# Designs tried in a protein design run: designed miniproteins, single chains, continued (2). Part 25

Each design is a single chain, and the fold is of that chain. pLDDT is the mean over its residues in the fold that is shown.

## One batch from the design tools (miniprotein)

Design m4843
Fold by ESMFold2-Fast:
Structure m4843 (fold): chain A 75 residues (1-75)
Amino acid sequence: GPAAEAGRRLAELGRAGEATEEAAREMQDIAVKAAPKNAGVRTAAAEAVREAARGDYESTARSGEGLYQAALKDA
């Protein structure tokens, strides 16, 4: 679903060193709209935005993977 796809894209961008704050916020918007009651999705997406804003690409990739895993739990 869209939340899982957002998580995978964030993980890929983080691993590539291309995860901008703007890209992370876009993925957060997609994920939260798709899974508004999933606390794991909301937390991982918010973490990815903060990590991307700091240029912490490795942590952004891990948060993207966490978002993907949290999204699958409710699917």
Scores: mean pLDDT 87

Design m4844
Fold by ESMFold2-Fast:
Structure m4844 (fold): chain A 88 residues (1-88)
Amino acid sequence: MLEELEREKRREEEERRRQEELAEHQRAVFAEVEARLPPGNTMKTLDEAREWVDEYLALLRELGYDQDVIDALEAVWQETFAEVQQQA
């Protein structure tokens, strides 16, 4: 019984760690992408930014990231684009 509670706690901690790893992966890959792709600040339109993100996600696959990590990062970028568009 105590072991089952500890296992659930570890799973919750692993989920939290996974979310922290997603943020860390985003930063690490952003640095790698910045070296390989034009800086995001050179994007003139949302369309160019979306094309940049497509290249970014392709590079994530090349660097061996899991598909669910890539999907989560894509969702974050979708949210970012929506936020930028809402500010316009």
Scores: mean pLDDT 67

Design m4845
Fold by ESMFold2-Fast:
Structure m4845 (fold): chain A 71 residues (1-71)
Amino acid sequence: GPMEKEREQAYEKAKEIGRQLAEQMAKLLGKPATYEVKEVGEDEFEITVTVGDTVLVLRYSLETLLTLLSL
């Protein structure tokens, strides 16, 4: 249904954010970077970016991700 499509779009946006942040961190620190996206609640996503011994964690609501997608 519409809610399922919105969650899929939000997940894709979260992956885009994670990928871009991982690429920037890898370039800045000169180390390989990885990212992971998890749905941690009904309307919340967690993006984890790892570069060497550095771990960054970002949390975004479904609403925020859909708003970013519309910009």
Scores: mean pLDDT 84

Design m4846
Fold by ESMFold2-Fast:
Structure m4846 (fold): chain A 86 residues (1-86)
Amino acid sequence: MKDVPFTPEMKELIEKGDKLLEEADKAFEQGNYEESVRLYEEALDYYQKAADLAEKIDPNSTASIDAATHVLHAAVNLAVTREKLK
């Protein structure tokens, strides 16, 4: 695995995802599960864009693995939040 830092574009996408993830966590804590789902879906979209970009550059890089970890984290939180609506 190659130690490649995030490009500025990837970093911007991750930062946008992180902000939405924080807002989603706050909505979840307030019991606003529908709003939390929407925010986690938006965070996941940004993380997925960063992961796709990292994979195209170098799929074996630390940046690619890190972006994929962000996708997984958002996806798990989204799934947990969706269970609250069932």
Scores: mean pLDDT 80

Design m4847
Fold by ESMFold2-Fast:
Structure m4847 (fold): chain A 95 residues (1-95)
Amino acid sequence: SAAEAAKKISDALLNTTVEELLKLVPSLQKYKSKIKDLKMSAFKFLMSLPEITASERLAILNIARGEYSSLEEIAKNKDLSPKLRKDIIKLLKAK
């Protein structure tokens, strides 16, 4: 069950498009003009954000690797800014 939950979380991040992410998180619409491909994965988009730190990139990469089995673990992740945690959780909840 934990491995299945982690796979679901990973798949949600990797298989969601930027277009879907922008609909779920309207605050990210400010980046729309800089997005070349709206079918790009939300994972690749989040990893490309100019303001994210190396620790935030590692945390996002760990979500994609299936290191988290619950949204509560992600919500408590101190390496992600509070705003980025909320945005990622909104994405993951929609799947």
Scores: mean pLDDT 82

Design m4848
Fold by ESMFold2-Fast:
Structure m4848 (fold): chain A 83 residues (1-83)
Amino acid sequence: DKRNEALHLLEKAYRIAQKDLPPDVAEKVRKMIDEAFRAIREGDYKTAAEYVKQALELAKQAGASPEAIDYLEKARKLVEEMA
């Protein structure tokens, strides 16, 4: 159930990041996560991993909480294992 676990971790990461990030940055992170969700549903785990990496980098640069970053790191690892 790595797929469902990755989707759940991405959802948790986004909810936490949205509380801590400025609206414009939260929107960009959301778009990256939405693209990752789409790729995961299509079985394109390589593309999903790239979007999760982009969301993670943007969240780190914008000062997201360690908790949000941890969830994104865990999601990235799971998606990379499925690629």
Scores: mean pLDDT 83

Design m4849
Fold by ESMFold2-Fast:
Structure m4849 (fold): chain A 74 residues (1-74)
Amino acid sequence: MVDEIVEQSMGSVPAERFLELLGRVPVDEALRQIAQEAADQAGKQGRALGLSDQQVQQGQQQVLQRTDDVLAAD
């Protein structure tokens, strides 16, 4: 279920949100805000599915890692 939470959370934070932030804050800060929003959504979904705090943290870490990987591949 962790992978599913990661996919759902990343899908919930549209590229449009990132573009909005880019117009108002430095790119590195926009990326940090998007990553934090995605991680927060992963946490909420994990708790809604009855996952433990440890599993929620793993999901949040995967969201942050995948966000970093996508940005590095850009």
Scores: mean pLDDT 67

Design m4850
Fold by ESMFold2-Fast:
Structure m4850 (fold): chain A 72 residues (1-72)
Amino acid sequence: MLTEEQVIEVLRKYLPEADEEDIRKAARVIIEIAKSSSRPITAEDVAYALSGVKLKEGTAAKIAEELNKLME
């Protein structure tokens, strides 16, 4: 089961310059998406959760991939 702390660690790994409040808000949105759907987390889900955070090319996809590995 995916935890908020695991999501925060993944987000900080890929977005070390992002504001902590943005990271915490995004983690909650991602957890709600994971709970409300039996499908894998997509790059689009990650980009939506990180609304207002500037993402480099491919970052949302890398975050989604790592989060799905934690969900099993």
Scores: mean pLDDT 80

Design m4851
Fold by ESMFold2-Fast:
Structure m4851 (fold): chain A 92 residues (1-92)
Amino acid sequence: MAEEALEEVERAAEELRRALREAAEAAEAAGDAEMAEKARRAIKELEEALKEARELAERGTEEDVEKLEEIRRGIEAARESARRLTEALKAK
C-alpha cells in the first residue's frame, strides 16, 4: 500500500511539474516575470514534497500512507491551479 501510494504521488508530481513548466512559459510569454519566478519556485517546492513522500513510504505505517494520500490530493489541486493560471496567461 505505501509503495502504491508513493507511485500515485510520483505520477501526480510529474503531471504538476509539466503544468508548472507550462505556466512559467506562459507567464514569460505574457511578460509576467514575477509569475514565471513563482512557478519555478513551485517546482522546487514540489521536489521537497516528493522527498518527504519518499521518506513516508520508507516508514510505511498506516499514518504514513494517509499522509501520502494527503500529499497526492494537494499536488492534484496544485496542478488544477497551475492549469487555470496557464489558460489565463494565454488569454492575454
Scores: mean pLDDT 82

Design m4852
Fold by ESMFold2-Fast:
Parts: C-alpha cells; structure tokens; sequence
Structure m4852 (fold): chain A 55 residues (1-55)
C-alpha cells in the first residue's frame, strides 16, 4: 500500500542517517501532496543544518 511504501522509504532514509522524506504518489489527494511537500521542506532544512555542522 502507499502507507506501507512511505514507511519503508522513511526506514531507508533513517538507516542512511538521513531524516525521513515524504513519498509523493501521483494519485495522491491534494491534501496528501501538500503534507508531503511540507514534510520534505523540513527535512531539507534539517539536512542543510547537518551539513553545515560537518564543516
């Protein structure tokens, strides 16, 4: 299912030491797409901060 796929994607990201990213399916509702975009933006910001600290 879509939910299970998202969970697996999150797990894979975590194993890589990255924050989980929201998976977006083309058939998702507008609400789901917006939620995924918001989550992805937060992940990008956190990753940027982590990279800055690695310097």
Amino acid sequence: SYEEAVKLADEAQEKAGLKPRAAVHPDDSQEKKQEALEKNREVLREEDERFRKLE
Scores: mean pLDDT 66

Design m4853
Fold by ESMFold2-Fast:
Structure m4853 (fold): chain A 104 residues (1-104)
Amino acid sequence: AADAAAQAIGDATRARLIAAGIPEELADLIATLVRNYTLAQVAKIAGDDDTAAAYDAKARKYGEKVAKYLEELRKQGNTKLIQAIEDAVAEAVARAKALVEAIA
């Protein structure tokens, strides 16, 4: 159930980013980041600290890849794509919080 919900958040984030003109590779990285972030938050509420740490580590690794892409977009002056990414991530974080509140 939690895995399916986290996957749905990731898939929705990816679809939103693609619709906004974000390259597929970057959209995939962000979708994977938000999925791992969501699973880490769920594991923390469940008291599974080892599982939470593992998902946090994966989220951090994908976050570093996303950060490198954002630096390139910033150098290009592409503020429109950066805003689309920030909006999509904010929505994904809100959905992750709603999922955690429903489980807690």
Scores: mean pLDDT 86

Design m4854
Fold by ESMFold2-Fast:
Structure m4854 (fold): chain A 75 residues (1-75)
Amino acid sequence: MMVDAGTAEGFAAAGQAVSDAAREAARKLGGTQEDILAGAREAGRRLYEASNAGERVDATELAEQAARGAEEAVA
C-alpha cells in the first residue's frame, strides 16, 4: 500500500503498520519490547527519510521489513 510519507496522515499510517508488524512478529517468537524496537528501527528510518523528502512509501513493504527485523532480533 503506497502512502504519502510527507503528510501527517500517510506518515502515521505507515508508522502504525511498521509498529504493528514488529509487535506481531516479536509476539509470535516470544520476543521483548527491545526486539520490537530493533525490528522497527530500520523501517522507521526509511519512513523518516521519505517524510523529509516528501516521497511516497509502500507501507506493506515497510511493515514486512519491520517484521523481519523483529524476527532477526529475537533469533
Scores: mean pLDDT 80

Design m4855
Fold by ESMFold2-Fast:
Structure m4855 (fold): chain A 95 residues (1-95)
Amino acid sequence: SPDDIQDITNRISRHLDATVTYANSNNLSRSQMISEFTNTVAFSMRMTRIRYPDMPDDQIRSVVTQVMNQIGSRYDIDQSTVDNIVNQGMDIMQR
């Protein structure tokens, strides 16, 4: 539902904002920052699956991709890198 999507969007945004704060506070390299985003995305996807077990994986992926694109623009992360982060997160979630 739209309300469920909004809840997921808000939770993922909060987790990724925390990752941004961590990266900035610790002067992480681009590679380290991408690794942290991948871990945060995987965690957020797993938590979303637990909270919304009936939500399709493609919908979870879409929401995460939108939030990552919003944050990625601030860190000069291109679309292909965002897609790679999301793909790795999906793979980790499905293990």
Scores: mean pLDDT 83

Design m4856
Fold by ESMFold2-Fast:
Structure m4856 (fold): chain A 77 residues (1-77)
Amino acid sequence: SSAAQAAADKYIEEVRKLGEEAASKMSPEEAELLKKGTERAIQQIRDAAAAGDLDATKKLGEESIKILKEALEEAKK
């Protein structure tokens, strides 16, 4: 649905932003692993939105943002 796609677009933008910020504060090896995890999360959000599943899109987006915010806080230490 258009609602699921709009939600996915917003979550993907935030996930990319948080992932880039966290990766910038990590070692190259850790940043590479985080990048792979971020791309996997983005793909899952896209797949849920493509299926028209707004609830799954929101859940995956919110969970990914939470994980990346935690990674960013750890990287700031």
Scores: mean pLDDT 86

Design m4857
Fold by ESMFold2-Fast:
Structure m4857 (fold): chain A 72 residues (1-72)
Amino acid sequence: PSREEVILEAELTVVQSEAYYLKMVHPEYAQETEEIINQLKRARQENVSPREMRQLLDEATQRLLEMEKQAQ
């Protein structure tokens, strides 16, 4: 795999882990976090381009940060 592919795989793992953590500790956000997890799983299965995967990861990260901020 390319260096970019390895980095994206690592970022995907981190973002999915963050979403699972939020789902576990803040059940009120279960629907939103599950939507993010499912979107990323679908993108991975469909082998979207590295550019599209990066955009999805950036959007997911932003959504998770907003949920964390609201939970405080």
Scores: mean pLDDT 83

Design m4858
Fold by ESMFold2-Fast:
Structure m4858 (fold): chain A 73 residues (1-73)
Amino acid sequence: SMKKKLEEQLQKEVDEAVRWAREFGEALRAHRDDPAKQRAIAEEFLKRVSKMSPAARQAAADELTRAMEELAR
């Protein structure tokens, strides 16, 4: 049914957003001593996330929040 296909597509978008957010978090951690590079990385990911569904954006935001909390330790 259409509903089942939409749920499966939404789950794939969420999984992709989480993977992207993890890669972003690792990039930020690798460049924690380079604020200019961190800003460039953040801008590129914000541009990509802006094209995602609201659910995928929320999942990416949650994963990114965890990565930023690890950086603050």
Scores: mean pLDDT 76

Design m4859
Fold by ESMFold2-Fast:
Structure m4859 (fold): chain A 70 residues (1-70)
Amino acid sequence: MQRVVDVVRDKSDDEVVSRMQEMGQDNPGSVVYGFNYNSDGSIVMYTYDTVSGQMVVRRVSRSQAQSVMD
């Protein structure tokens, strides 16, 4: 399964989702992962499955983010 990863800082949910949907259109059949690193130290992970069209958003630890990016 092909993976695409996007890393951003202090973006709105709408901007992250828009970026991931664009990356999904460029990479059909892939899973797109987005990571938003907030200035408060929180990390939000977005997962967009281009096959199902499903978007999942959850807060993650730094170690969880790193394991997906690798």
Scores: mean pLDDT 79

Design m4860
Fold by ESMFold2-Fast:
Order: structure tokens, then sequence, then C-alpha cells
Structure m4860 (fold): chain A 74 residues (1-74)
């Protein structure tokens, strides 16, 4: 299902960024904030009733991940 694929993709993106955070020595407080953000978005995806809603949350998540990655690499 689209929801199942979205959750799998989101969790994979989470894992990839968490590894980058670990490699860069990101403070635990920042990691915790990132985890809370992803958990909230995953909950929204699980509660989404349409493919359009899932796509909107996934787009928001991808943009957020890009922002976090840019901040970590700065």
Amino acid sequence: SMKEKAIEEAEKMREELLKLMEERGVPQERIDLFERMVDAMLEAIRNAETDEEIDEWMEMLRRSIEGWKAEIEA
C-alpha cells in the first residue's frame, strides 16, 4: 500500500540521517528534537485517509530532512 511504502521510506530516511548525526557528533538534544519531529510525521502518515494526504506529509518530511541535513553539514 502507499501508506506502508511511505512509512518504510520515512523510516529509511530517519536511519540515514541518524547515522550522519552520529558521525558528526550532533548533540543528543538535537537528535531528540529530530526524533520527535519524525515520530509526529509518521503518526500523521499512519492517520492519513487519502494518498494525497500521505504525499503531502511525505513532501513535508523530505523538506524537513533536507533542512536538518543542511544544518548538520554547516
Scores: mean pLDDT 84

Design m4861
Fold by ESMFold2-Fast:
Structure m4861 (fold): chain A 97 residues (1-97)
Amino acid sequence: MEDLDALSEDLQLLAKEFAKKYPGVSLRYSLKKDGKEVTVTVTATKDGKISVKVTGGPLTEEQEKALQKAIVGAIKGKPVSEITDEEVEKELKEIKE
């Protein structure tokens, strides 16, 4: 299912860059906030298509930022704990240019 409408523009750009680098790989995140669990699955196909599925309702701003860090970490080959807000902003700026 090609559904990026529920995601912010910046997260969509990061997801596309992830798909470009890792075709055929699926990235799954389960995020918990205020007793609610949201699962996001990003799948890149060999044909360069991207599928994003969100279950459990819309993402909060904090959950979107956590996903941005996770995708940037995957793109750069770094663990999420080593990804700063500054690195996310830099990556998004490079993608938007």
Scores: mean pLDDT 74

Design m4862
Fold by ESMFold2-Fast:
Structure m4862 (fold): chain A 92 residues (1-92)
Amino acid sequence: SLKEEVLKYLEEAKKEIEAREDLSEEQKEQALKFLDDAEGVVESLNEEELEKVAPAIKEAADKLLAATPEDFEKTLKEAVGLVQEALKEVLL
């Protein structure tokens, strides 16, 4: 199912974040919190809503995985923004 696919994607993203040696413990904690919150979103949505939001969640996770320590704060804000904008489309 799409839900299982997205949840697996987020779990793999969490493992990659935890394995990174370039990010500070604070940055890892912030990234993992975002990924945990995203999992909560995935669990709360029905299948039609998830089809609309899943691309934004995957893009947000990809941005965090690609983030450097120097651009981390900016990238985290962009990741949060992507998911929030996608959620506006399904909560109406």
Scores: mean pLDDT 87

Design m4863
Fold by ESMFold2-Fast:
Structure m4863 (fold): chain A 92 residues (1-92)
Amino acid sequence: SVDTQAASALTAAAISAIGAETSARLGERTGSAQLVDGALESARSSEESIRRGERLAEQSSDRDELLEKLRRIRERTREVLARARELRAAIA
């Protein structure tokens, strides 16, 4: 169902956002360019899942709830992207 696909996209977005946050935090502590690059990759994956989830949410019975959850994940993903970019510049 569309609801199941939307929920799957939401879950994928959340997992990728957590991965990005974790990699960015570890990259900051260790000065690892590899971990910071991993954070950027995970954040981009989260953005892709958010976009997919938004399209699916338009046809979902739980549209408003799904869009609100996706919005919160987007805020987290934007924050970690900004941090990871700053960290990557410092390593250069």
Scores: mean pLDDT 89

Design m4864
Fold by ESMFold2-Fast:
Parts: structure tokens; C-alpha cells; sequence
Structure m4864 (fold): chain A 81 residues (1-81)
């Protein structure tokens, strides 16, 4: 199952890592989110980083349709609404 995880905190980074191991997509916001997204990319997933909530929302709208499941954690949960 291909997942998209949007996260800005430690819990988001851990979920992004799991998605990366399964070849999913990670959208990281801020320092911890960007680190989680980078780690997901290193594990075989797609790594996307956003410097703002507006950029993260645009990435979610572009890449979300290519995934079977979307998980928003912390700031990512508000974007996925």
C-alpha cells in the first residue's frame, strides 16, 4: 500500500520513515519533518520538504492522488483537512 505522510514533529518523522520503507511519499514541514522526509527518501520512498504550510498543502494536492492512504500528523493533520 502506497502511503503519503505529512508531518512536522517527531511522531510525523517516525511515520514518514515507515512510509519510506514501503516506497511511499513523505512531506516534511520544518526541521523535524524535513529530517523525517529525508530519511524516508533514503529508505526508498519519495522525499518532499516544505518551508511553509502553504507549500505543504500544494505538495499534498499534487501527490495525494497517487497514494492509497494519507496520514497527517501535527501540522500535517491540519493541511490534510
Amino acid sequence: MKKLVIGSNKAGAEEMKKAGEEGGIAIGIGKLGSRGALEAGNLGGISLTASSPEEARRLYEEYGPYTEEVIGIGGGGKIAL
Scores: mean pLDDT 75

Design m4865
Fold by ESMFold2-Fast:
Structure m4865 (fold): chain A 95 residues (1-95)
Amino acid sequence: MEKLRKELREALLRRIGLEIRIIGLEIDKELADRLYEKDPSKKLMGPDGKMLEVGKDYEKMMELIDKEIKELEEELKKVEEKIRELEKKIEELEK
């Protein structure tokens, strides 16, 4: 029981961490979009850690952000499935 509860806590913390990271990337995407119109000479760090110029590298920056979001969403689905499995196992043992 205690081991399953610990694993559930760890999975819930991982879910929160993934959700926060996805939100951060969506904010970065919105910021890149706004800077593209307002100051295209501005440089932003992409998710791969490289500095990209918003005006010149806009499509590449958006593609990299979208790819990272998609990868994080797939990881989030796996964590949510693990949470469901752990909750079911805990419920069965508490009967």
Scores: mean pLDDT 81

Design m4866
Fold by ESMFold2-Fast:
Structure m4866 (fold): chain A 128 residues (1-128)
Amino acid sequence: SAEEEVERLLEEAERIVEEIRRAAEAGDTAALAREVRRLIEVVERLLASPALDLETVEFLRTVLGEVLAAIERYLKRHKPEVLEEILKLPPEEATRALLREAGFSDELVDAFLATERAIVERIKALKD
């Protein structure tokens, strides 16, 4: 069922977030980029589900926030001076700079930002 697919995809998202935290802690930027790409694919599948409720979509926003927090911790350990400059930027520019400094391609950075926008749009649609 659609509800069973949502539950399975949420469990997969949780596993991927754990791998993202591990990759960021290890400084493995290739694994970090790979796991974030996998997370975006899972989130896109969740957003396409007719069984998505508001609480679940708001949880996905929290999940993307946890990814950014893991990358920020990585940069604080490896590039603290660069992180200080990034934190002075407006929110979208800061997110873009964080992802680029973690070694993400422009394609992956754009995909992450598009996914964050899609989550916000879905929240607005569900509140109507």
Scores: mean pLDDT 89

Design m4867
Fold by ESMFold2-Fast:
Structure m4867 (fold): chain A 62 residues (1-62)
Amino acid sequence: SAAAQRGIARLEALIERYRKNIELLKRQAAANPQNAALQQASIKNAEDLIRSAREQKEKLLE
């Protein structure tokens, strides 16, 4: 359906945004190791959000 296609596109855009954020956080961790714990927590949160978005996308594909 058109609604499912729009939902999938939105979730794919969201996953891409979080993926880019993880890349930025990893670069920041390399440049500033003092923030390692904070950056690790932020990376974990972004990974959890990607997992949730992927599960929602899979539901729309059923």
Scores: mean pLDDT 85

Design m4868
Fold by ESMFold2-Fast:
Structure m4868 (fold): chain A 79 residues (1-79)
Amino acid sequence: EEEAKKYLELGREYFEKGDYESARKYFEKAAELLKGKTSPLAVQVYNLLGRTYFRMGDLEKAKEYFEKAVKISRELLAK
């Protein structure tokens, strides 16, 4: 959790600077640490990956990650 948060913050810093390649790399590291986890942090990471791929012009990957975020959000709401 703590390590995933550090990668998320690093990814956000690069995203804000317009360095989408570095942002993608750190968000993917955060996603790997959260693999199989149903948590608000995982939803946030997948949403940011979707936005990052969208900015990079990879619309298929953007859609894939937004769909992952929606799936985890539904699991969280189902309790």
Scores: mean pLDDT 84

Design m4869
Fold by ESMFold2-Fast:
Structure m4869 (fold): chain A 96 residues (1-96)
Amino acid sequence: SSSSKLLSEIFSKAMEFAREFEEELEKIVEKAKSADAEEIEKYIKEIEELKKKRIEEIKKNEPDELAAKIAIMLVETETDVAIKLLEKQKEKKLKE
């Protein structure tokens, strides 16, 4: 079997899990734009729970260990970015 086809299939599977998760994160980040500091803290917690749930879904539904590992890394990275954006938004609201 050609290694290049296998590699692209692994990345395609990982990217699909990451894309669906990113769409859910974008909805929360958009809601946070009009939120007060207390509501932003609740959205950060919601994102952390969503991350945990998505990682468990990847572990359960992706039989390819390499694809699962890449998907989990992407989910963790996207979560960290989203939380950092919300923390910056919260700081801005508290300084107003």
Scores: mean pLDDT 83

Design m4870
Fold by ESMFold2-Fast:
Structure m4870 (fold): chain A 94 residues (1-94)
Amino acid sequence: SMEVKQILEEAIELLREKAKTADAETRAVLDLAIRSLEDLIRENASEKEVAETLAGIIRAVAAALGKPVDEARLAEMVRNLDLKGLLEELRRIL
């Protein structure tokens, strides 16, 4: 959908901006995340797959940056297909 594509494009831009100043290890995680999101756009992935992938990216990026993740909140956002909530959580940890 158009809205899903816009959320994915915004997530990619956030990750690209962070990658400009990241160390090599963090940059590798961000580059993999960007590639995953680009694949979701190309494949016109379902909202469920998008939500699950965004949550996985949030966990991976948070781990790379040494930031905590509220696993219960992430699970709730995935269950509710709260793609905007997942995007804002990604923005918070970057």
Scores: mean pLDDT 90

Design m4871
Fold by ESMFold2-Fast:
Order: C-alpha cells, then sequence, then structure tokens
Structure m4871 (fold): chain A 114 residues (1-114)
C-alpha cells in the first residue's frame, strides 16, 4: 500500500514538472482516484463501468475539497475556484496537483502510524 502511494506521488510530481494540460490532468486524477479506491478496498471495476472519466474526476475533486478543508483547514471556496479555473489555467492545474500530493502524503503518514 505505502509503496503504491509513493509511486502515485512521484507520478503526480512528474506531471506537475511537465505542466500538463487539462486533458492529461483529467486522466491523471481519474487514474489516481481509481488506484486509491482499489487500495482501500473499493469496487473499482463496477465504479469504472458506472461513471465516465468526467464523472470520476468530479467525484475525486469533491473528495479533495472536503478532505483538504477538514484535515488542512483550507477554504472550500478557494479550492472550488482553483478547480473551475483549471480548464484554462496551467497554474491552477499545478495548484491542484500540489493538493493531490499533500493528500497522498497525509494517507502515507496515517498508514505509518499503525
Amino acid sequence: MIEKLKKLIKKVEKAKEKKIDYEEYKKLLVEVYLELRELFGGDTSEFKEKFDEEELLEIFEAILIQFMSLVFGLDEKEIEEIIENSKTSIENIEKLLELVIEFLKYLIKQLEEE
């Protein structure tokens, strides 16, 4: 589990360095979300059949907003604004990728405290 989370962090960090566009961002976050679902015992195959890439992205972004607000005290409205502007702004995509990295690091820390 921890090794797979570390691989996801490295993948997101590489995407941030490459300054990916919105289509690559969407595919990356969907892949991260499905991997997280599988790692934590979620049914990934049924979920993948039920929801398209855009719907899966929206679900993961909603999870990120809620979790970052509750755990890190970030303003939900500020995160929502970054998400809305990600379609036209590489800088906002970079900010969202930073939030994903922090979220994944938090999950590793919780697992290491077992």
Scores: mean pLDDT 78

Design m4872
Fold by ESMFold2-Fast:
Structure m4872 (fold): chain A 73 residues (1-73)
Amino acid sequence: SSSSLAQQQKKKQLEQEINEGLRLIQRGVDFVARRSEAIRNGDKETLREILEKLKEMGAPEEQIEILEKAIEE
């Protein structure tokens, strides 16, 4: 009985992990589109928000530096 309950719990956890992964993918697509628009429009506020999210996600320092330079000018 314990094994059956554990298997059902694992299925629910896996479904939650899949749904979380799909949300992250959708945010990634939205992020790329938003970044492109912000660069074209010179929207420094949106670029700062994107920069903070990249730092939170552990993006490479090179990508962070590029956005910081774009925000300064």
Scores: mean pLDDT 70

Design m4873
Fold by ESMFold2-Fast:
Structure m4873 (fold): chain A 92 residues (1-92)
Amino acid sequence: KLEELQRKLLPRERELAERAAPFLEALSPEQLALLQEIEERLKELVEAGVSAEELERFREEAVARLRAAGLPEEFIELLEMRVDLYIEYLKS
């Protein structure tokens, strides 16, 4: 399941990662640590095969935390798009 998901989503994930890369250079160590925590949690949820509803809740919580930490809105939008790719896959 994870391998199929990676095959279908990897090109779109890569495009979003390339668009996000310039923002990473501007992030503080604290913002990078928060982002890493969120990325690790997303991986755990995807690997555990959670429901689309749980990923939607995670997306909302992650966005709120990143905004509170002062990350750029454009970067937050890219993260939302990445989580939405997994949600779309689970609903299909």
Scores: mean pLDDT 78

Design m4874
Fold by ESMFold2-Fast:
Structure m4874 (fold): chain A 81 residues (1-81)
Amino acid sequence: MEEKKKEIEELAKEIEELVAKLPSLKPEEQKKALEEIEEKAEKIKELLEELAESEEEKEAYRQGVENALESIKRYANNPPP
């Protein structure tokens, strides 16, 4: 369990670093960064589901990760609000 928590923390940090760079990247690099973010987020989702102690917690984790991914993709692909 402890190793999975550390893995989630490392993946989350990597996503944060990629998201911070998104506005400064050229379109081709931005697409690649988004693919990496999606892969890392899917891994976090899997690890969180394994760590969940209840179905309610598991669903909350899934929703949280999916909402975060959608926000990141919207941020990268849409004009500013």
Scores: mean pLDDT 76

Design m4875
Fold by ESMFold2-Fast:
Structure m4875 (fold): chain A 95 residues (1-95)
Amino acid sequence: SAMSEEELRKKVEELLKKLREEGFSEEVIEEVRKLLEEMIEVRLTEKDPEEKKKRLLELYRRIAELIIEELAKQGRIDLEEARAQLEEMLAKAEA
């Protein structure tokens, strides 16, 4: 389904609200916001489907790594296991 810019921005704000509720620092939230805004720009401006997929997966990796590192610092997840699961998920998405 094609998402509008308005729907994408609404999803960003919903995600950032959840991160605040989970006790994430404003510094981490701001970095996640910046990366999510880059994903919206790629979604709207990149016309090559292969390059779009590659750029979106790279941005998704960066966002996921920030979230994983913060949750691990809070003692909520195992850092090594979470990173292994991320790599498996990304490998399946790249195929």
Scores: mean pLDDT 83

Design m4876
Fold by ESMFold2-Fast:
Structure m4876 (fold): chain A 107 residues (1-107)
Amino acid sequence: KEELLRKVGRLLGIVKGGDDPEKMIQAAFEAENELLEIYRKGDKEKLKEFLTEAISVLEDRLKRLEARYAQLKADPNAPQSLIDAVERRIAFYKKLIEELKKLLEEL
């Protein structure tokens, strides 16, 4: 179960670091360590709190990305590479949210 928590910690790092790529890796390691400590203490309520907050933040980001994607697709001057990049990011966030919801259900 430590491997699962390390994965969750890295995913939570994305939430804590926001959309700032410079902070995402550092926040991932910090969240991984914090999550392992919560798990070792058996604090299921704190773990549920972190997962619930992570899901909420990611869902808000997903909504903004979907709105931006629709706007880009409506713009005939939008670069295809940018449209493709946003589409891939939407797919990534959807998968991430799904994995976090699954982990929350296991608690």
Scores: mean pLDDT 76

